# Designs tried in a protein design run: designed miniproteins, single chains, continued (3). Part 78

Each design is a single chain, and the fold is of that chain. pLDDT is the mean over its residues in the fold that is shown.

## One batch from the design tools (miniprotein)

Design m10700
Fold by ESMFold2-Fast:
Structure m10700 (fold): chain A 91 residues (1-91)
Amino acid sequence: LSEETLQSFIDTGRSGVENGNYINALIGAVALKSQGKYDEAAKFYIEAGKTLYKQGKYDKAIELYEEAIKLSRDEEIIKEAQENIKKIKEE
C-alpha cells in the first residue's frame, strides 16, 4: 500500500464519520492503525461505534468501542469509549 492510498482511505474515513457511514469510518480507522496512528484510529472506531449505536446495532458498537480502548493510550479517548459502552449496558 502506498502512502497516497492510505491517505485516500483516511479521507474516506473522515467522510464516513461526517455522513454516518460506519464502514467508511472503519476504513479510515484501519488505515490510521496501519500507519501506527493509534489514537486517531481509536477516534474513528468510536465514531463508527456511535453510528452503529444509532442504528440499534449495540453488540457491534460495543466491539468497536473495545477496539478503541485497546488501541488508544489517550485517557480521554479511553474514557469516551468506556462511557459509550456503559450507556449501552445501562439500557
Scores: mean pLDDT 83

Design m10701
Fold by ESMFold2-Fast:
Structure m10701 (fold): chain A 108 residues (1-108)
Amino acid sequence: SSHPLSPELAKKLLEEGKKLVGEGKFEEAIPLFEKALEILEKSLGKDHPEVAEALRELGGVYALLGKLEEAIPLYEEALKILKKSLGEEHEKTKETEELLKKVKERKK
């Protein structure tokens, strides 16, 4: 996983996963996002903003499937990473907080 092309492969997996989500192929997108997450965690470390992006995409697809109990912890971990790496006032942090609030409201 220390291969120089590992983060580039993760980026391609995220892009293909997003394309599948756009096509309504939610369950097919999950393994692509999971593989991208694994590559990014190993290559960049678990607290990197790109790891938070993969967690957000995975959380998003679970939310689209109505699997809110699975989506919530993924968004919570992404938000935790973004707060530590980019700060609470960063646009990506605020967007992730909004997504988490919307998913929690759907569960109520």
Scores: mean pLDDT 85

Design m10702
Fold by ESMFold2-Fast:
Structure m10702 (fold): chain A 97 residues (1-97)
Amino acid sequence: TVEEIRAYLRSRVGDSVSESLVEGFAYALEAVRKFKLNPLDIWSDKSLSALVRSILAGAATYYYRKDFDGLADDLRRMGKQPMRQEDLEELRKLAEA
């Protein structure tokens, strides 16, 4: 579930990353898991916002590699920058579809 993924990501990144980024990547991982999204198809989907494409493609890349340390490093690099609510809603809709 999204809540399980969110808790897992928070346990790996600690308090250094904004809650909205952790939530966005939790939705992205759930969407990748449910729909078997691949990074090439994600980058080609011009209907998605640029930030949402980046988050989904990153999540998909690390998910298929089973490289959750790499994903945690990406989240720490993004840091305290909050996501826009519009981008979070787009990711949530993808996860819940």
Scores: mean pLDDT 83

Design m10703
Fold by ESMFold2-Fast:
Structure m10703 (fold): chain A 61 residues (1-61)
Amino acid sequence: MMSREQTESFIEGMLKYLSTILPKEKVEKIKKKLDEILASSDDPEEILKKAAEVINEVGKS
């Protein structure tokens, strides 16, 4: 599994990628939720799982 630093870098890279394919409003919503997840958890696996759930939910439209 990734280290905490690698997990944060991966999430940042994912967010930048999403900003090229999603409207700014959806990206901002995802970013806010990801910031909450990163603030509330130190487990890389839990962070990635919750991040995937947020991206999937906000990406549905």
Scores: mean pLDDT 76

Design m10704
Fold by ESMFold2-Fast:
Structure m10704 (fold): chain A 66 residues (1-66)
Amino acid sequence: VSLEQILAVLRAVPQLTVEEAEEVIRIVRENKDKSVEEIARLIQERLGLSREEALRAAEAARAALE
């Protein structure tokens, strides 16, 4: 996990902590074979985010990892 990847997630969902943003990146890295909707569901379950927040976080993390 890089600082640039963490910042990309925090720009999409500013209310997250750095630790939560790192967890989002880890979830996306471990689940790169899944759809954004499936990844967002995992983020919702683990971090308690809304669907809209989880989708934004998943999209930002995927972009930062590609």
Scores: mean pLDDT 82

Design m10705
Fold by ESMFold2-Fast:
Structure m10705 (fold): chain A 74 residues (1-74)
Amino acid sequence: MKPSEGLRLYLLGVARNIVKIAQENGVEKAIEYAKSLGFSEETAQKIAEAAKNPDVRKAAEEITRIMLEELGLD
C-alpha cells in the first residue's frame, strides 16, 4: 500500500535523525535509538547498515524504506 505523504515525510525526518546519530555518535547509538522507537533487533541492524552509506540522502531514503517495510506499508 502507498503510504500517506505526511507519514512518508515524518519517517524521512526520523531517518535523517538516525543518520546524524550514526555519524556523530556511532552506529551502536543509532541501533539503540532505533530499538527505542520499537523496532526489532533485526530491523535496527538493517537501519544501522543503511546509515553507513556516505550519501546522507540515500542513507535516509533507504532507512525510510526499511521502516515502511517493517510497518507493512512498503
Scores: mean pLDDT 79

Design m10706
Fold by ESMFold2-Fast:
Structure m10706 (fold): chain A 82 residues (1-82)
Amino acid sequence: SDDDRNNRLSVDSMVQDMRDWVNRVSPTLTPDQQQQLQQIYDDTVRRGDQSVRDHSSSDDIRGVFSEGYGQMMDVVNQQLAS
């Protein structure tokens, strides 16, 4: 359907934006943080792809990526000055 097509394009866009953000932030982080960010990214992409297959709403799909960004920000913030 048009909704599924639009959701697929939205997921692809959100995945690209998230990948670009991770690539920009990652060099400033520890190896352990980089690994955690990569895992959160991979899990978020997988959940986003699954949500499209399950015909989830646009709001539910946005929620998946919002949660992923929140988890990644928590990892980044864990290293606020020793």
Scores: mean pLDDT 82

Design m10707
Fold by ESMFold2-Fast:
Structure m10707 (fold): chain A 67 residues (1-67)
Amino acid sequence: PLVLDVRGSATANGEASATVSGSASEELRERAERAVETALADQAKREGKPQTFEGPLTLEAPAPPAP
């Protein structure tokens, strides 16, 4: 497993920003940043309040989709 350090925040109106650092490739970190931003923005909109996340994120190799 690959462990990344993630920091992100989103406002109640759905604006979000995230930074990912760690031993991953630049492409993987960029994808993780986008995913975290999307998740936080979506959560903030649903809850109607700011959301934050800070901590380790463990990535596993993608498993083939189950039918």
Scores: mean pLDDT 74

Design m10708
Fold by ESMFold2-Fast:
Structure m10708 (fold): chain A 78 residues (1-78)
Amino acid sequence: SAEDLAKLQELGAQLQELMKELYELHKQGAPKEKLQEVLEQIAEVLKQIAEIRPEWREKLEEELRLLAKHFGLPEVPF
């Protein structure tokens, strides 16, 4: 639907900003607790995307796991 498309665009923009924040914090040597807070926010956005597009769920869960591993953070439940 048009509403689902608009919501996906909104969530996509939120995801881009959170990813930017995560990389900037990592570059600045921020504490893992701060990186974890942003990763948890990314997980919530990805979960909302998966609710609109259930067929993407497994791929989004995998992307979240890889992101956590890349930054040396614990896995976040999806």
Scores: mean pLDDT 89

Design m10709
Fold by ESMFold2-Fast:
Order: structure tokens, then sequence, then C-alpha cells
Structure m10709 (fold): chain A 75 residues (1-75)
């Protein structure tokens, strides 16, 4: 469901940020990729405007974190 995917996206975003703070950029990238997939799925499964907006915001944030972590990990 969109609600379940929103919760999974949030959890993976929290783990990605935690990994970033610890300098674990590969771990951060993997969590950000999971958050992106869940955010996009939440947007697709959304039955309310609020769910669609939440999924879209989470996917956007996850995409940014993934990009930053990938650049940092390549060093």
Amino acid sequence: SAEADIQQALEHLREAVKAMKQGNFEEARRHAEEALEHGLRAERLATTKEQKLQGGIQAGMAGIVRGVASIAASK
C-alpha cells in the first residue's frame, strides 16, 4: 500500500542520513536507493493527494541523497 511504502521510504531515508553522518557512503547510497524505490511506489499507489505528495517528496529527497552518496563513495 502507499502508506506502507511511505513508512519504508522514511525508514530508509533515516538510515541513509545516519550512514552519511558516519561516512559510510556506500551504505548511504544503498539505503537511498531503497528509499527512492519505495517513494516512487507510494506515489504510484497513492489514493489521496497527500499520499502522492509525500511519496514524491520522499523520492526526490532520496534521489538527492543517492547522488551525493554516490559521488562521495567514488572518492
Scores: mean pLDDT 86

Design m10710
Fold by ESMFold2-Fast:
Structure m10710 (fold): chain A 71 residues (1-71)
Amino acid sequence: MLSEEQQQEIQDFVESELAKHNNDLGTLPVILHKIVEESKDPAIKEYARSQLERLENGASAQEVLDEILGK
């Protein structure tokens, strides 16, 4: 499980990247792939992969975003 600090880091990154793309939820998979490729933290990488798998298995981008944001 991610620590609160790790969860805040992923939340801040996702929100920042979405803001650069006018909050287009269609960019969420691209943002998650960036986290998997660029993050140095194995736990954050694994969390991003699990969220990508949820999208691949039919979860909506909004459902995945809400989970990342702790809703």
Scores: mean pLDDT 82

Design m10711
Fold by ESMFold2-Fast:
Structure m10711 (fold): chain A 72 residues (1-72)
Amino acid sequence: LEEELKKGKEEAEKLVEETEDPEEARRKIAELSVRLLTRLLAQGVPLEEAVAVAQEVYNFGLELIEKKEKEK
């Protein structure tokens, strides 16, 4: 789970860096979170843990978008 969380956060950082439009970035982060949740469930991760990891990646991505917006 720690490795999956780390990879999810790395992908979120890359998506936010590469996406100039904040709304488009939010959409991509939501899609990433759904994909991560589905993958973890398919791997047999318990629902509560899978949701927690996906939610943490989602929140992390949103925080990055907010910070990027404040830098302007």
Scores: mean pLDDT 81

Design m10712
Fold by ESMFold2-Fast:
Structure m10712 (fold): chain A 92 residues (1-92)
Amino acid sequence: SSLPELLRMLDPELYEKLEESIKNGKPDKELAYEALRIAVIAGDVEAVRTILEFLAKNGLVDKKRIEEILELARKLHVTRAVEVLEEFLKKY
């Protein structure tokens, strides 16, 4: 899956590092979760969805880390990101 262009605008360095890890066949779990955290802080629901799909496709799903990011979304009152994260956790 292609990472959203909005994520590149939010943190271009993180986006480029994550893309390079994908191109090198070694998706970086820490970079992917940092990208998810930034997407939630920015309220970018499309980026949240795309990063969650990326995590699922690459075997990087960490339920505890996603639950921590869900709590961040609740604290920031990003209601739509809360819904997306809760729906994702029901499947995994």
Scores: mean pLDDT 80

Design m10713
Fold by ESMFold2-Fast:
Structure m10713 (fold): chain A 62 residues (1-62)
Amino acid sequence: SKAAVFSVAPENVDAVVAAAEAVGATIVSRTDTQVALSTEGDSRAAAVALREGAVYTGTVDV
């Protein structure tokens, strides 16, 4: 499987996670400065993360 990894300001992590979960995204991992979203399924997950101020950094195998 693959995950899209986003850098996120600490104050925005909860908003990014909530927005991704609202569109049915699977959260693979979260830290205080990073959120990883599964690339399986709906492509809206990446778009909502970017809207909440997340910065795409890369895609990794999980």
Scores: mean pLDDT 79

Design m10714
Fold by ESMFold2-Fast:
Structure m10714 (fold): chain A 83 residues (1-83)
Amino acid sequence: EKEKQIEELRKKLDETIAAIENSETVEDLQRLVKEANKIGEELEKLGADPEEIRAFTNRVIAASLIAIGKLLDKELEEERRRR
């Protein structure tokens, strides 16, 4: 069933976005973003709403920016504490 496949991909994408936001390394962030993009492509092939796909893309971007901010803050805090 197409709807069931779309629901499963939506759930997997939500999980991937949460994982992106909690990335502890740049390598994990890059891998998870690539996986999220692949899931988005599969949703598009199944005929998911283009507006929904755009919303997911925006959520991936937002989660990535949050992760980058956390990683940068952690690095800056470590650098300050080393001195």
Scores: mean pLDDT 82

Design m10715
Fold by ESMFold2-Fast:
Structure m10715 (fold): chain A 71 residues (1-71)
Amino acid sequence: DVVEEFEKRFGYKPTETEIETFVAGKTPLEAAKALAGLYLRDVKKLTELPEEIANAKSVEELFEKLEEYVS
């Protein structure tokens, strides 16, 4: 479960409504991109996903790039 992995790695979990609206029914990579967008909105007040994160080719690459971005 990408939501559980994201919570463990970043300490972030969106609301149940946000999970249903933006994450549910997506592939693991698209779910991870949606979670990154919500996290950056709440933590960095970003309205758009950075290109390096948006262009990630795997969940692991996305998580590594996101960790670098928020450091």
Scores: mean pLDDT 82

Design m10716
Fold by ESMFold2-Fast:
Structure m10716 (fold): chain A 112 residues (1-112)
Amino acid sequence: GSEVAREIGLAFAIAYDLAKIAEKALSEKEIEEVKEWIKRELTERGWLTEEEAERIIELAEKNDMDGVRALLDQVAARNEKAGKFKAAEANRLLRLSLPLGETMVEIDKQYK
C-alpha cells in the first residue's frame, strides 16, 4: 500500500544521497546537511542505530560502497533475529536501491 511506496521512495532517496557522497558530488555545506538527514531518517525509523548510520555514512565518504552493502546485510540479519521484520525489510530495500542510486549519479554527470 501507500506505506510500502513511501518506504521505497525513502530507500531510493537515501541510496542516491549515499552515492552522491561516495562520488564527491556535493558541496561541503550540502554534504553536512545530507549526512544529518540520512542519520535522522535511518535512526528515527529504527532501521539502523545511530552508530550503524554513522558507520554507513563513513563508508560512503571513503567510496566503500561494497562496505555499505555488507553493513546493510549485517544490520538486516541483526534486525531479523531481533524480530524487527519491518526494519530488516527496509535495510534490504535500501541495499537493493544502492545500484540504482549509483546509476542516477552517473546519469547526472552525463546530462550536462
Scores: mean pLDDT 87

Design m10717
Fold by ESMFold2-Fast:
Structure m10717 (fold): chain A 94 residues (1-94)
Amino acid sequence: MEEKIKEIERLADKAIEAAKNNDWDTFQKYLDEIEKIVKENKDDYEVARTVSRAAARAFEEGLYAVAMALNDILRKYVSKEVREKIRKELEEKA
């Protein structure tokens, strides 16, 4: 579990950096790798939470396209109930 969380954080950091450099091909590559992990770990709270934190960080940095893409992955594979729990947790920490 901890290794999957670290991998998502690493991929999210690389996706954010690629987006900042307007390297959208590299961004899409890392986004696809994140989507694969989320798809293989549907409704895993820690996986979903880690992706949600990455989306929140991208939003704070003004990278709205990145935040939207990460949230779209969550909507595809993670239940509404889990997503709402994570949203509330992140709002309380902001």
Scores: mean pLDDT 82

Design m10718
Fold by ESMFold2-Fast:
Structure m10718 (fold): chain A 61 residues (1-61)
Amino acid sequence: MSEGERIARLFEELSRKQQELLEKYGSSLSPEERQAINIEWLRELAERLEIPEALLDQILA
């Protein structure tokens, strides 16, 4: 697979797993806790894809 394909599939896989977790625990989690979970997995994704944290911060804004 190309680098772009690998990145897209990784994002889809992580997004799906994250959605399953939120679906399972959604009623137990505050909006702030859900946001923290989303930010943490996104930071892991960015680190693996070598995305600078400064750029990631702009994307999240």
Scores: mean pLDDT 68

Design m10719
Fold by ESMFold2-Fast:
Structure m10719 (fold): chain A 94 residues (1-94)
Amino acid sequence: MVDERIDELVALVRDALRARLDVPEEEIERIVADFRAQVRAAVAALPSDETKLRFLELLIRAVEASLAGPEALAAFTEENREEAEEIERLILAS
């Protein structure tokens, strides 16, 4: 379900921020809340549940690639460029 995938993405981002940033929990939650709002807005702009889930899966994989290192992120970006451009176009068209 879309809401469950948003929760998974947000949890992954929260854990990544806690691991990488030495900031108070209140600041992490503020960043996470802003991120969740942006993701929900983007998801609302997409035309179908299938496309919403594709977008969320792409973001989850991008965060995981970023955590694996710069080489993994570069490979992910190149392999998924066309899909990312398609999703961006759909968001901008709404």
Scores: mean pLDDT 79

Design m10720
Fold by ESMFold2-Fast:
Structure m10720 (fold): chain A 82 residues (1-82)
Amino acid sequence: GMKKALEFTDELLKKHGVEIKDPDPKTFGKIIKILMKKLNLQNIQEVFDLHPGFFQLAQLLVEKKITEEEFLKYIKEIKSLE
C-alpha cells in the first residue's frame, strides 16, 4: 500500500544521500516535464495526483543520482506496492 511505497522511496533518498528539500522553480519544472514524459500524462493536474514517491524519484533522476533504467524500475516497484 501507500505506506510501503513511501518507505521504499524514503530509503532510496537516504541511500543516495538526498534530503527532501523544496526544489527551486527550475528543478521543479524539470521534475514535472520528466514525470509527464515518462508516465505519458496528458495534463499537469495528473502530475499532482501522483504518489509523492514519484516526485522523489524524478528529483533523483534530475540530480543524476540514478539512471533512467533505475528510475523506470523504481516506478514499477512503487506501482506494485499499491
Scores: mean pLDDT 72

Design m10721
Fold by ESMFold2-Fast:
Structure m10721 (fold): chain A 70 residues (1-70)
Amino acid sequence: MEALREGLRLFDAGRYEEAIEAFERALAEKPPPSLRPQALLLLATAYRNAGRPEEAARVAAEFAREFPDW
């Protein structure tokens, strides 16, 4: 998944707003179920690191709703 890999590179570089855009693209492309939880967790972390706690909480709530047994 190229968008997910791009997001990880940007995240590691501290470019959190660009990482958010890449992770949002990865989720919009409907990743395989095996990659969806990773993409959601990365998106929530990127929002938190970008200083956007409300969006981070919203994504974390979505993760908890979709993956209650994680």
Scores: mean pLDDT 80

Design m10722
Fold by ESMFold2-Fast:
Structure m10722 (fold): chain A 93 residues (1-93)
Amino acid sequence: SLADRLADLAATVERTALLLKSVIKNPEIIKKVDELVAEVRAAAGGSPEQARAALEKFIETLKEIVEKYNLPEDVRAAVERTIAELQRALAAL
């Protein structure tokens, strides 16, 4: 169902946020990531349009983090895979 797909996407977002918080200790970035996770979780119970907007913001933030921060190679690769997965999911919403 759409609800199941949105729940899976919210879980992927949450796992990626936990991974980022394991290596990035900047409080401003942590706050931004946590706020976006909350927005995605809230949107999972809403319209497809709300889910799309929340996911697009999260993808943009992940791209910004990859560009600005020297992440460990394994973490960077995991984040880049998540970006690709979320972009593919957005195309199917």
Scores: mean pLDDT 83

Design m10723
Fold by ESMFold2-Fast:
Order: sequence, then C-alpha cells, then structure tokens
Structure m10723 (fold): chain A 107 residues (1-107)
Amino acid sequence: DKIAQARKLITKSVGYTIRGVGLLLDGDIDGAVEDFRKSGELLIQAGKLLGMSQDTIDKARQWTELVIQGHEALHKGDKERAKELYEQARKLLDEVDAAEQAARAKL
C-alpha cells in the first residue's frame, strides 16, 4: 500500500521535472522553479511513506533548493555562483550517503 502510493508520487515528481526542464530551456525560470519545487516535495512525500529518516528528508529539501538556485544562477550567466551551489548540493548528497552507510553498520 505505502509502496504503491510512493510510486504514484515518484511518477508525478518525474512529470514535474520533465516539464520544469522544458520551461527552463524556454527561458521560463519562474515556471521551471515552481515545477522543480513541486517535484522535490513529491519525492519527500514518497520518502516519508518509505520510512526515510527526518535527517535524510531535511537534506533532500536542502539539496532541491541548492539545485534550483544553481539553475537560476546559471541562467543569469553566473557560472561561478552556479558551481558553488552545485558543489554544496553534491556535499549534501555525500553526507546522506555517509549517514546511510553508518546506519547499516549499526544493524
């Protein structure tokens, strides 16, 4: 039941991501940002249903916001700011991976 609900949320999330990328390519940054935020929130809802930790959920929210800000900076031609934001997003992902490894080691 929870797995089926999570799959529906993930499918909707993918749809918003695809539309958001299209809007970004068309120069509709505000529309793209709205779709990327909706995509991120749906993935977080799916993660909650699948039993993701609150720490992982909080980091997923931060990651989504950093990536959106990176895309906005890149569209404005600020390549250095985009690079900084994408590097922050990558570090956050590495922290999530490290936390999951530590959690499995404590079985």
Scores: mean pLDDT 81

Design m10724
Fold by ESMFold2-Fast:
Structure m10724 (fold): chain A 96 residues (1-96)
Amino acid sequence: RLDALLRELAARMGVDDPELVRERLEEIARFLLEQAKKVVEAFPEDEFARRALELAEKAYEAVKAGPAEENQTRALEHIEELFRLLEERAREEEAE
């Protein structure tokens, strides 16, 4: 559900208001896309970097499709997948 995804992203960003995340969703998706592109440019052979870019691109495309709940939900699902991917990578590096 949209509300649950907004609250999860707000918690990850240290923001108390999920409506603020909703209002800034395009800016958040654009920021994530720009960061993912920089990582791929630095490490073009890294599958992790390529997967992160794919998720960031899908999130941004979903936001650009319009303000409908379905589009925002899709964008947030891709952003959640991206954060889970980042957390898995960090845990793998810490475990070694």
Scores: mean pLDDT 78

Design m10725
Fold by ESMFold2-Fast:
Structure m10725 (fold): chain A 77 residues (1-77)
Amino acid sequence: KTKLELAIASARVAIKYLEKGDVEKAIRSLENALMYAGDLPEAREAFEKAIEAAKNGDVETALEYARKGLQILEEAL
């Protein structure tokens, strides 16, 4: 898979974990999405904000930014 495809897969997994309330697994998957987002600065910023929100227990904001990052990645396909 390309780095972009890996970033998309990781972001989807992170969103699933956030929806389940599994914040620790969500953060790990968001960190993978951030790593694979490469040189897409808007997607990286969205995932950084999602990680910050998740670490603060703000699952709603984390989901918002995780979905934003995923949308940016999908538009880059």
Scores: mean pLDDT 87

Design m10726
Fold by ESMFold2-Fast:
Structure m10726 (fold): chain A 84 residues (1-84)
Amino acid sequence: MEYEKKKEEIVKALKEAGLSEEQIKEAEKRLQHGVELAEKDKSLQPAADAEIGAMEVSAERAKEGAKAAAEKARKAAELAALAA
């Protein structure tokens, strides 16, 4: 399986969620480690696929949460400006 696109998508979603470079690097390291294990021992490939899938879901939720938080902050600022 080609993991490069999945890793790239996860990293982009985490960047959009506003995660630190350190957190993004850790996620990328975990993905890379899983890929290396799966390549060395193909019996571990389903576990690597499951880890990548879990990280995709987490990244998507983080992106959604960050977008919702940014929207709420913007609306709060608009309401404050309207009240002034």
Scores: mean pLDDT 72

Design m10727
Fold by ESMFold2-Fast:
Structure m10727 (fold): chain A 65 residues (1-65)
Amino acid sequence: SPEAALAEVQALRDAGKISPTQAAGLEKLARDGDTAGVAMGAGAAYHSGEISKEDAERIRKAAGL
């Protein structure tokens, strides 16, 4: 769900595991209900080395993907 995806992104931000700028972008997509956008953004963050594969997968699963 968008709410579950938002919670996962916020948890990564609070843990310092993602940049504030990247977190803000993903949080906006989640608030807008764009679950596909959140999943793609999490994948991009993983491929750029910003977050772990496990964290990206957790966000994607929370988004319903």
Scores: mean pLDDT 84

Design m10728
Fold by ESMFold2-Fast:
Structure m10728 (fold): chain A 100 residues (1-100)
Amino acid sequence: SLEELIQQLQRRYNSLKERLKKEGISMSTALKLMGSQLSLAELNALSPLQRLVEFHLLFSGALLERALEEGISYSELESLSEEEQIELVVEWIKEKYEES
């Protein structure tokens, strides 16, 4: 259902947020590093649902970019756990953050 999908995205968002918090990176900064076209002020002004939509699009893109960089095949990417997918994106964000 749509409600179940929203709850799944919220859990993914919260898991990524907690992992990045340990690295000193805010979610608004992470969304910018993942390629958001919105300013930092606009990102901070997003409603919870708007933030989940922005997150969903950017997370998918970041995961695919990291998979390509690491030489991970499509079948391998689909076999990864949620935690493993989050860690791939966390490491990619950390690398971009250090370059910024």
Scores: mean pLDDT 84

Design m10729
Fold by ESMFold2-Fast:
Structure m10729 (fold): chain A 87 residues (1-87)
Amino acid sequence: KPSVDEVTQELIEWAEDEFNQLVKEKQPTTDDQIDGIYQQVMNQVALRIRELGRKYGFSESQINDIAGKVQQHIMTLREDQRKRLAE
């Protein structure tokens, strides 16, 4: 049984890789397009967290903690990508 911290780290790594891959593939040029990628990644993260929480018996509090930490990392990537947009 993995720890909450182990699952959090694995999901952060997966979500960062997925976000970066989608940015590379779609080459977003607007904030709306970047937000679309963010929403796609976060929807997949939400599904994975619920599945893993059920599989490993995590509490709702633990699930919310994992979700918040993953969201914070992906929000930072979203902000960084917005800063890379051309004028």
Scores: mean pLDDT 83

Design m10730
Fold by ESMFold2-Fast:
Structure m10730 (fold): chain A 84 residues (1-84)
Amino acid sequence: SVGKALSEAMQAALEHGPEAGLRVAGEKLGEEGRIVMEYLLSRNPTAEQARRAAEAARKLYEKTGSPLAKQLAEAFDRRARRLE
């Protein structure tokens, strides 16, 4: 599931650093998962990074039907609007 994959990627990031989280997300969810994880690990994300993450999460929702991916897409889109 998308939630399990992102949870495992976040655990890898906490234990081994952000590059490990990006690797795990990419392995389990592809490029869209990597983009979402990069945004989640960013301390100072830009509006463009948030828009890119929203689009990646939308594509994950289209591929998987995951309600979490839809919720993340909506949350990232709202944040992108606030960062501008």
Scores: mean pLDDT 89

Design m10731
Fold by ESMFold2-Fast:
Structure m10731 (fold): chain A 66 residues (1-66)
Amino acid sequence: MPSESEVLESLIRMELSIVKTNLPDEAGQQAVALLEQAIAAASRDRDLATARRLVAQAREVLDSSA
């Protein structure tokens, strides 16, 4: 079994980098803030439920803007 918090953190960090670079709009900034909170929840607090919820919210923001 992979360390779910480590895998999730890596995926969120990669997504954050992409959003930060390619989406400078207000929606992108909102998604960046949510993804940063998700990274903290997954890696620092090991709260995977909160991390997944924040990732879902960030994706909703991005999907609504795409």
Scores: mean pLDDT 75

Design m10732
Fold by ESMFold2-Fast:
Structure m10732 (fold): chain A 85 residues (1-85)
Amino acid sequence: MIGPNEFGQLLLEIRPQLTPEQQKKLNELLQKLSDAFTNDDFEEARKVLEELREFLETLDVPQKPKLLEGLENLEKQLKEAEELS
C-alpha cells in the first residue's frame, strides 16, 4: 500500500515533469488540503481530495497509477478519522 510518506515522495518526483501551470495548481491543492487537515475540516478535506483526484487524472506521468492508489489510501484514512471523531 502507498502510505502518506510514499505519496508525498511521488508528488515530489512528478513536480519537475509538470508545466508551470500544473505545478501551481498542485501547490494550491496541497496547501488547501494541509489547511483543511490542520483545521479538522473533514468536509473541505474531502472536497480537496476530489479536486486533487481530477487533477491527477489529467496528468501524463508514469507515476499516475501509484499516485491514484496513494490518494485512495488518503481518502480511506480521512473516512476512518471522521468515524473516530
Scores: mean pLDDT 79

Design m10733
Fold by ESMFold2-Fast:
Structure m10733 (fold): chain A 72 residues (1-72)
Amino acid sequence: MTVTVTFPEGLYSVNGKPIGPGKETITVTSDGTVTVTRNLVYPSKKTSETRTTVYDADGNVVEESTSVSQLP
């Protein structure tokens, strides 16, 4: 099961370990992993960049990824 929660501002923690400042979207899966997604827009390039960081249930970073998409 996957649950998505949006936090506009603040510090987050996973099992008491702080993972960073406020993000646009946090997704929590049933195994306790936390995915934090940040969106950046580059109007001159007509693109948006999405940066995703995945934390395990103990608050350790296990994956980071960046994707770029074309804006209309």
Scores: mean pLDDT 60

Design m10734
Fold by ESMFold2-Fast:
Structure m10734 (fold): chain A 85 residues (1-85)
Amino acid sequence: SLEEKLEAFIEGIREVLDDSFPYDPEEIARRLIPLINLAKSVEDARELGRLVARDIKEHGLDGPHPYVLKAMFLLLAGESVKGLE
C-alpha cells in the first residue's frame, strides 16, 4: 500500500540522516508522495528514501540531486531504483 511505502521511505531517510540533520523526514515524504507511489515495492520505497537522504546529505536540500533525478527517470520508465549508487 501507499502507507507502507511512505513508512519505508521515511525509514530509509532515517538510516542515512541522523537527528542532528535540520530536515524533517515526514515533510520530505509529503513533498515526494507521487514519486514514492511509483516505487515497485515497499523495499524499493525504502531504497528511494536512502537515495534521497544521500543527495541531501552530500549536496544539501537546494543542491544538485543526481540520485533523485536518476530514480525519477527509472520509476517513470517502470523500473526499480535498486542498484543506483
Scores: mean pLDDT 81

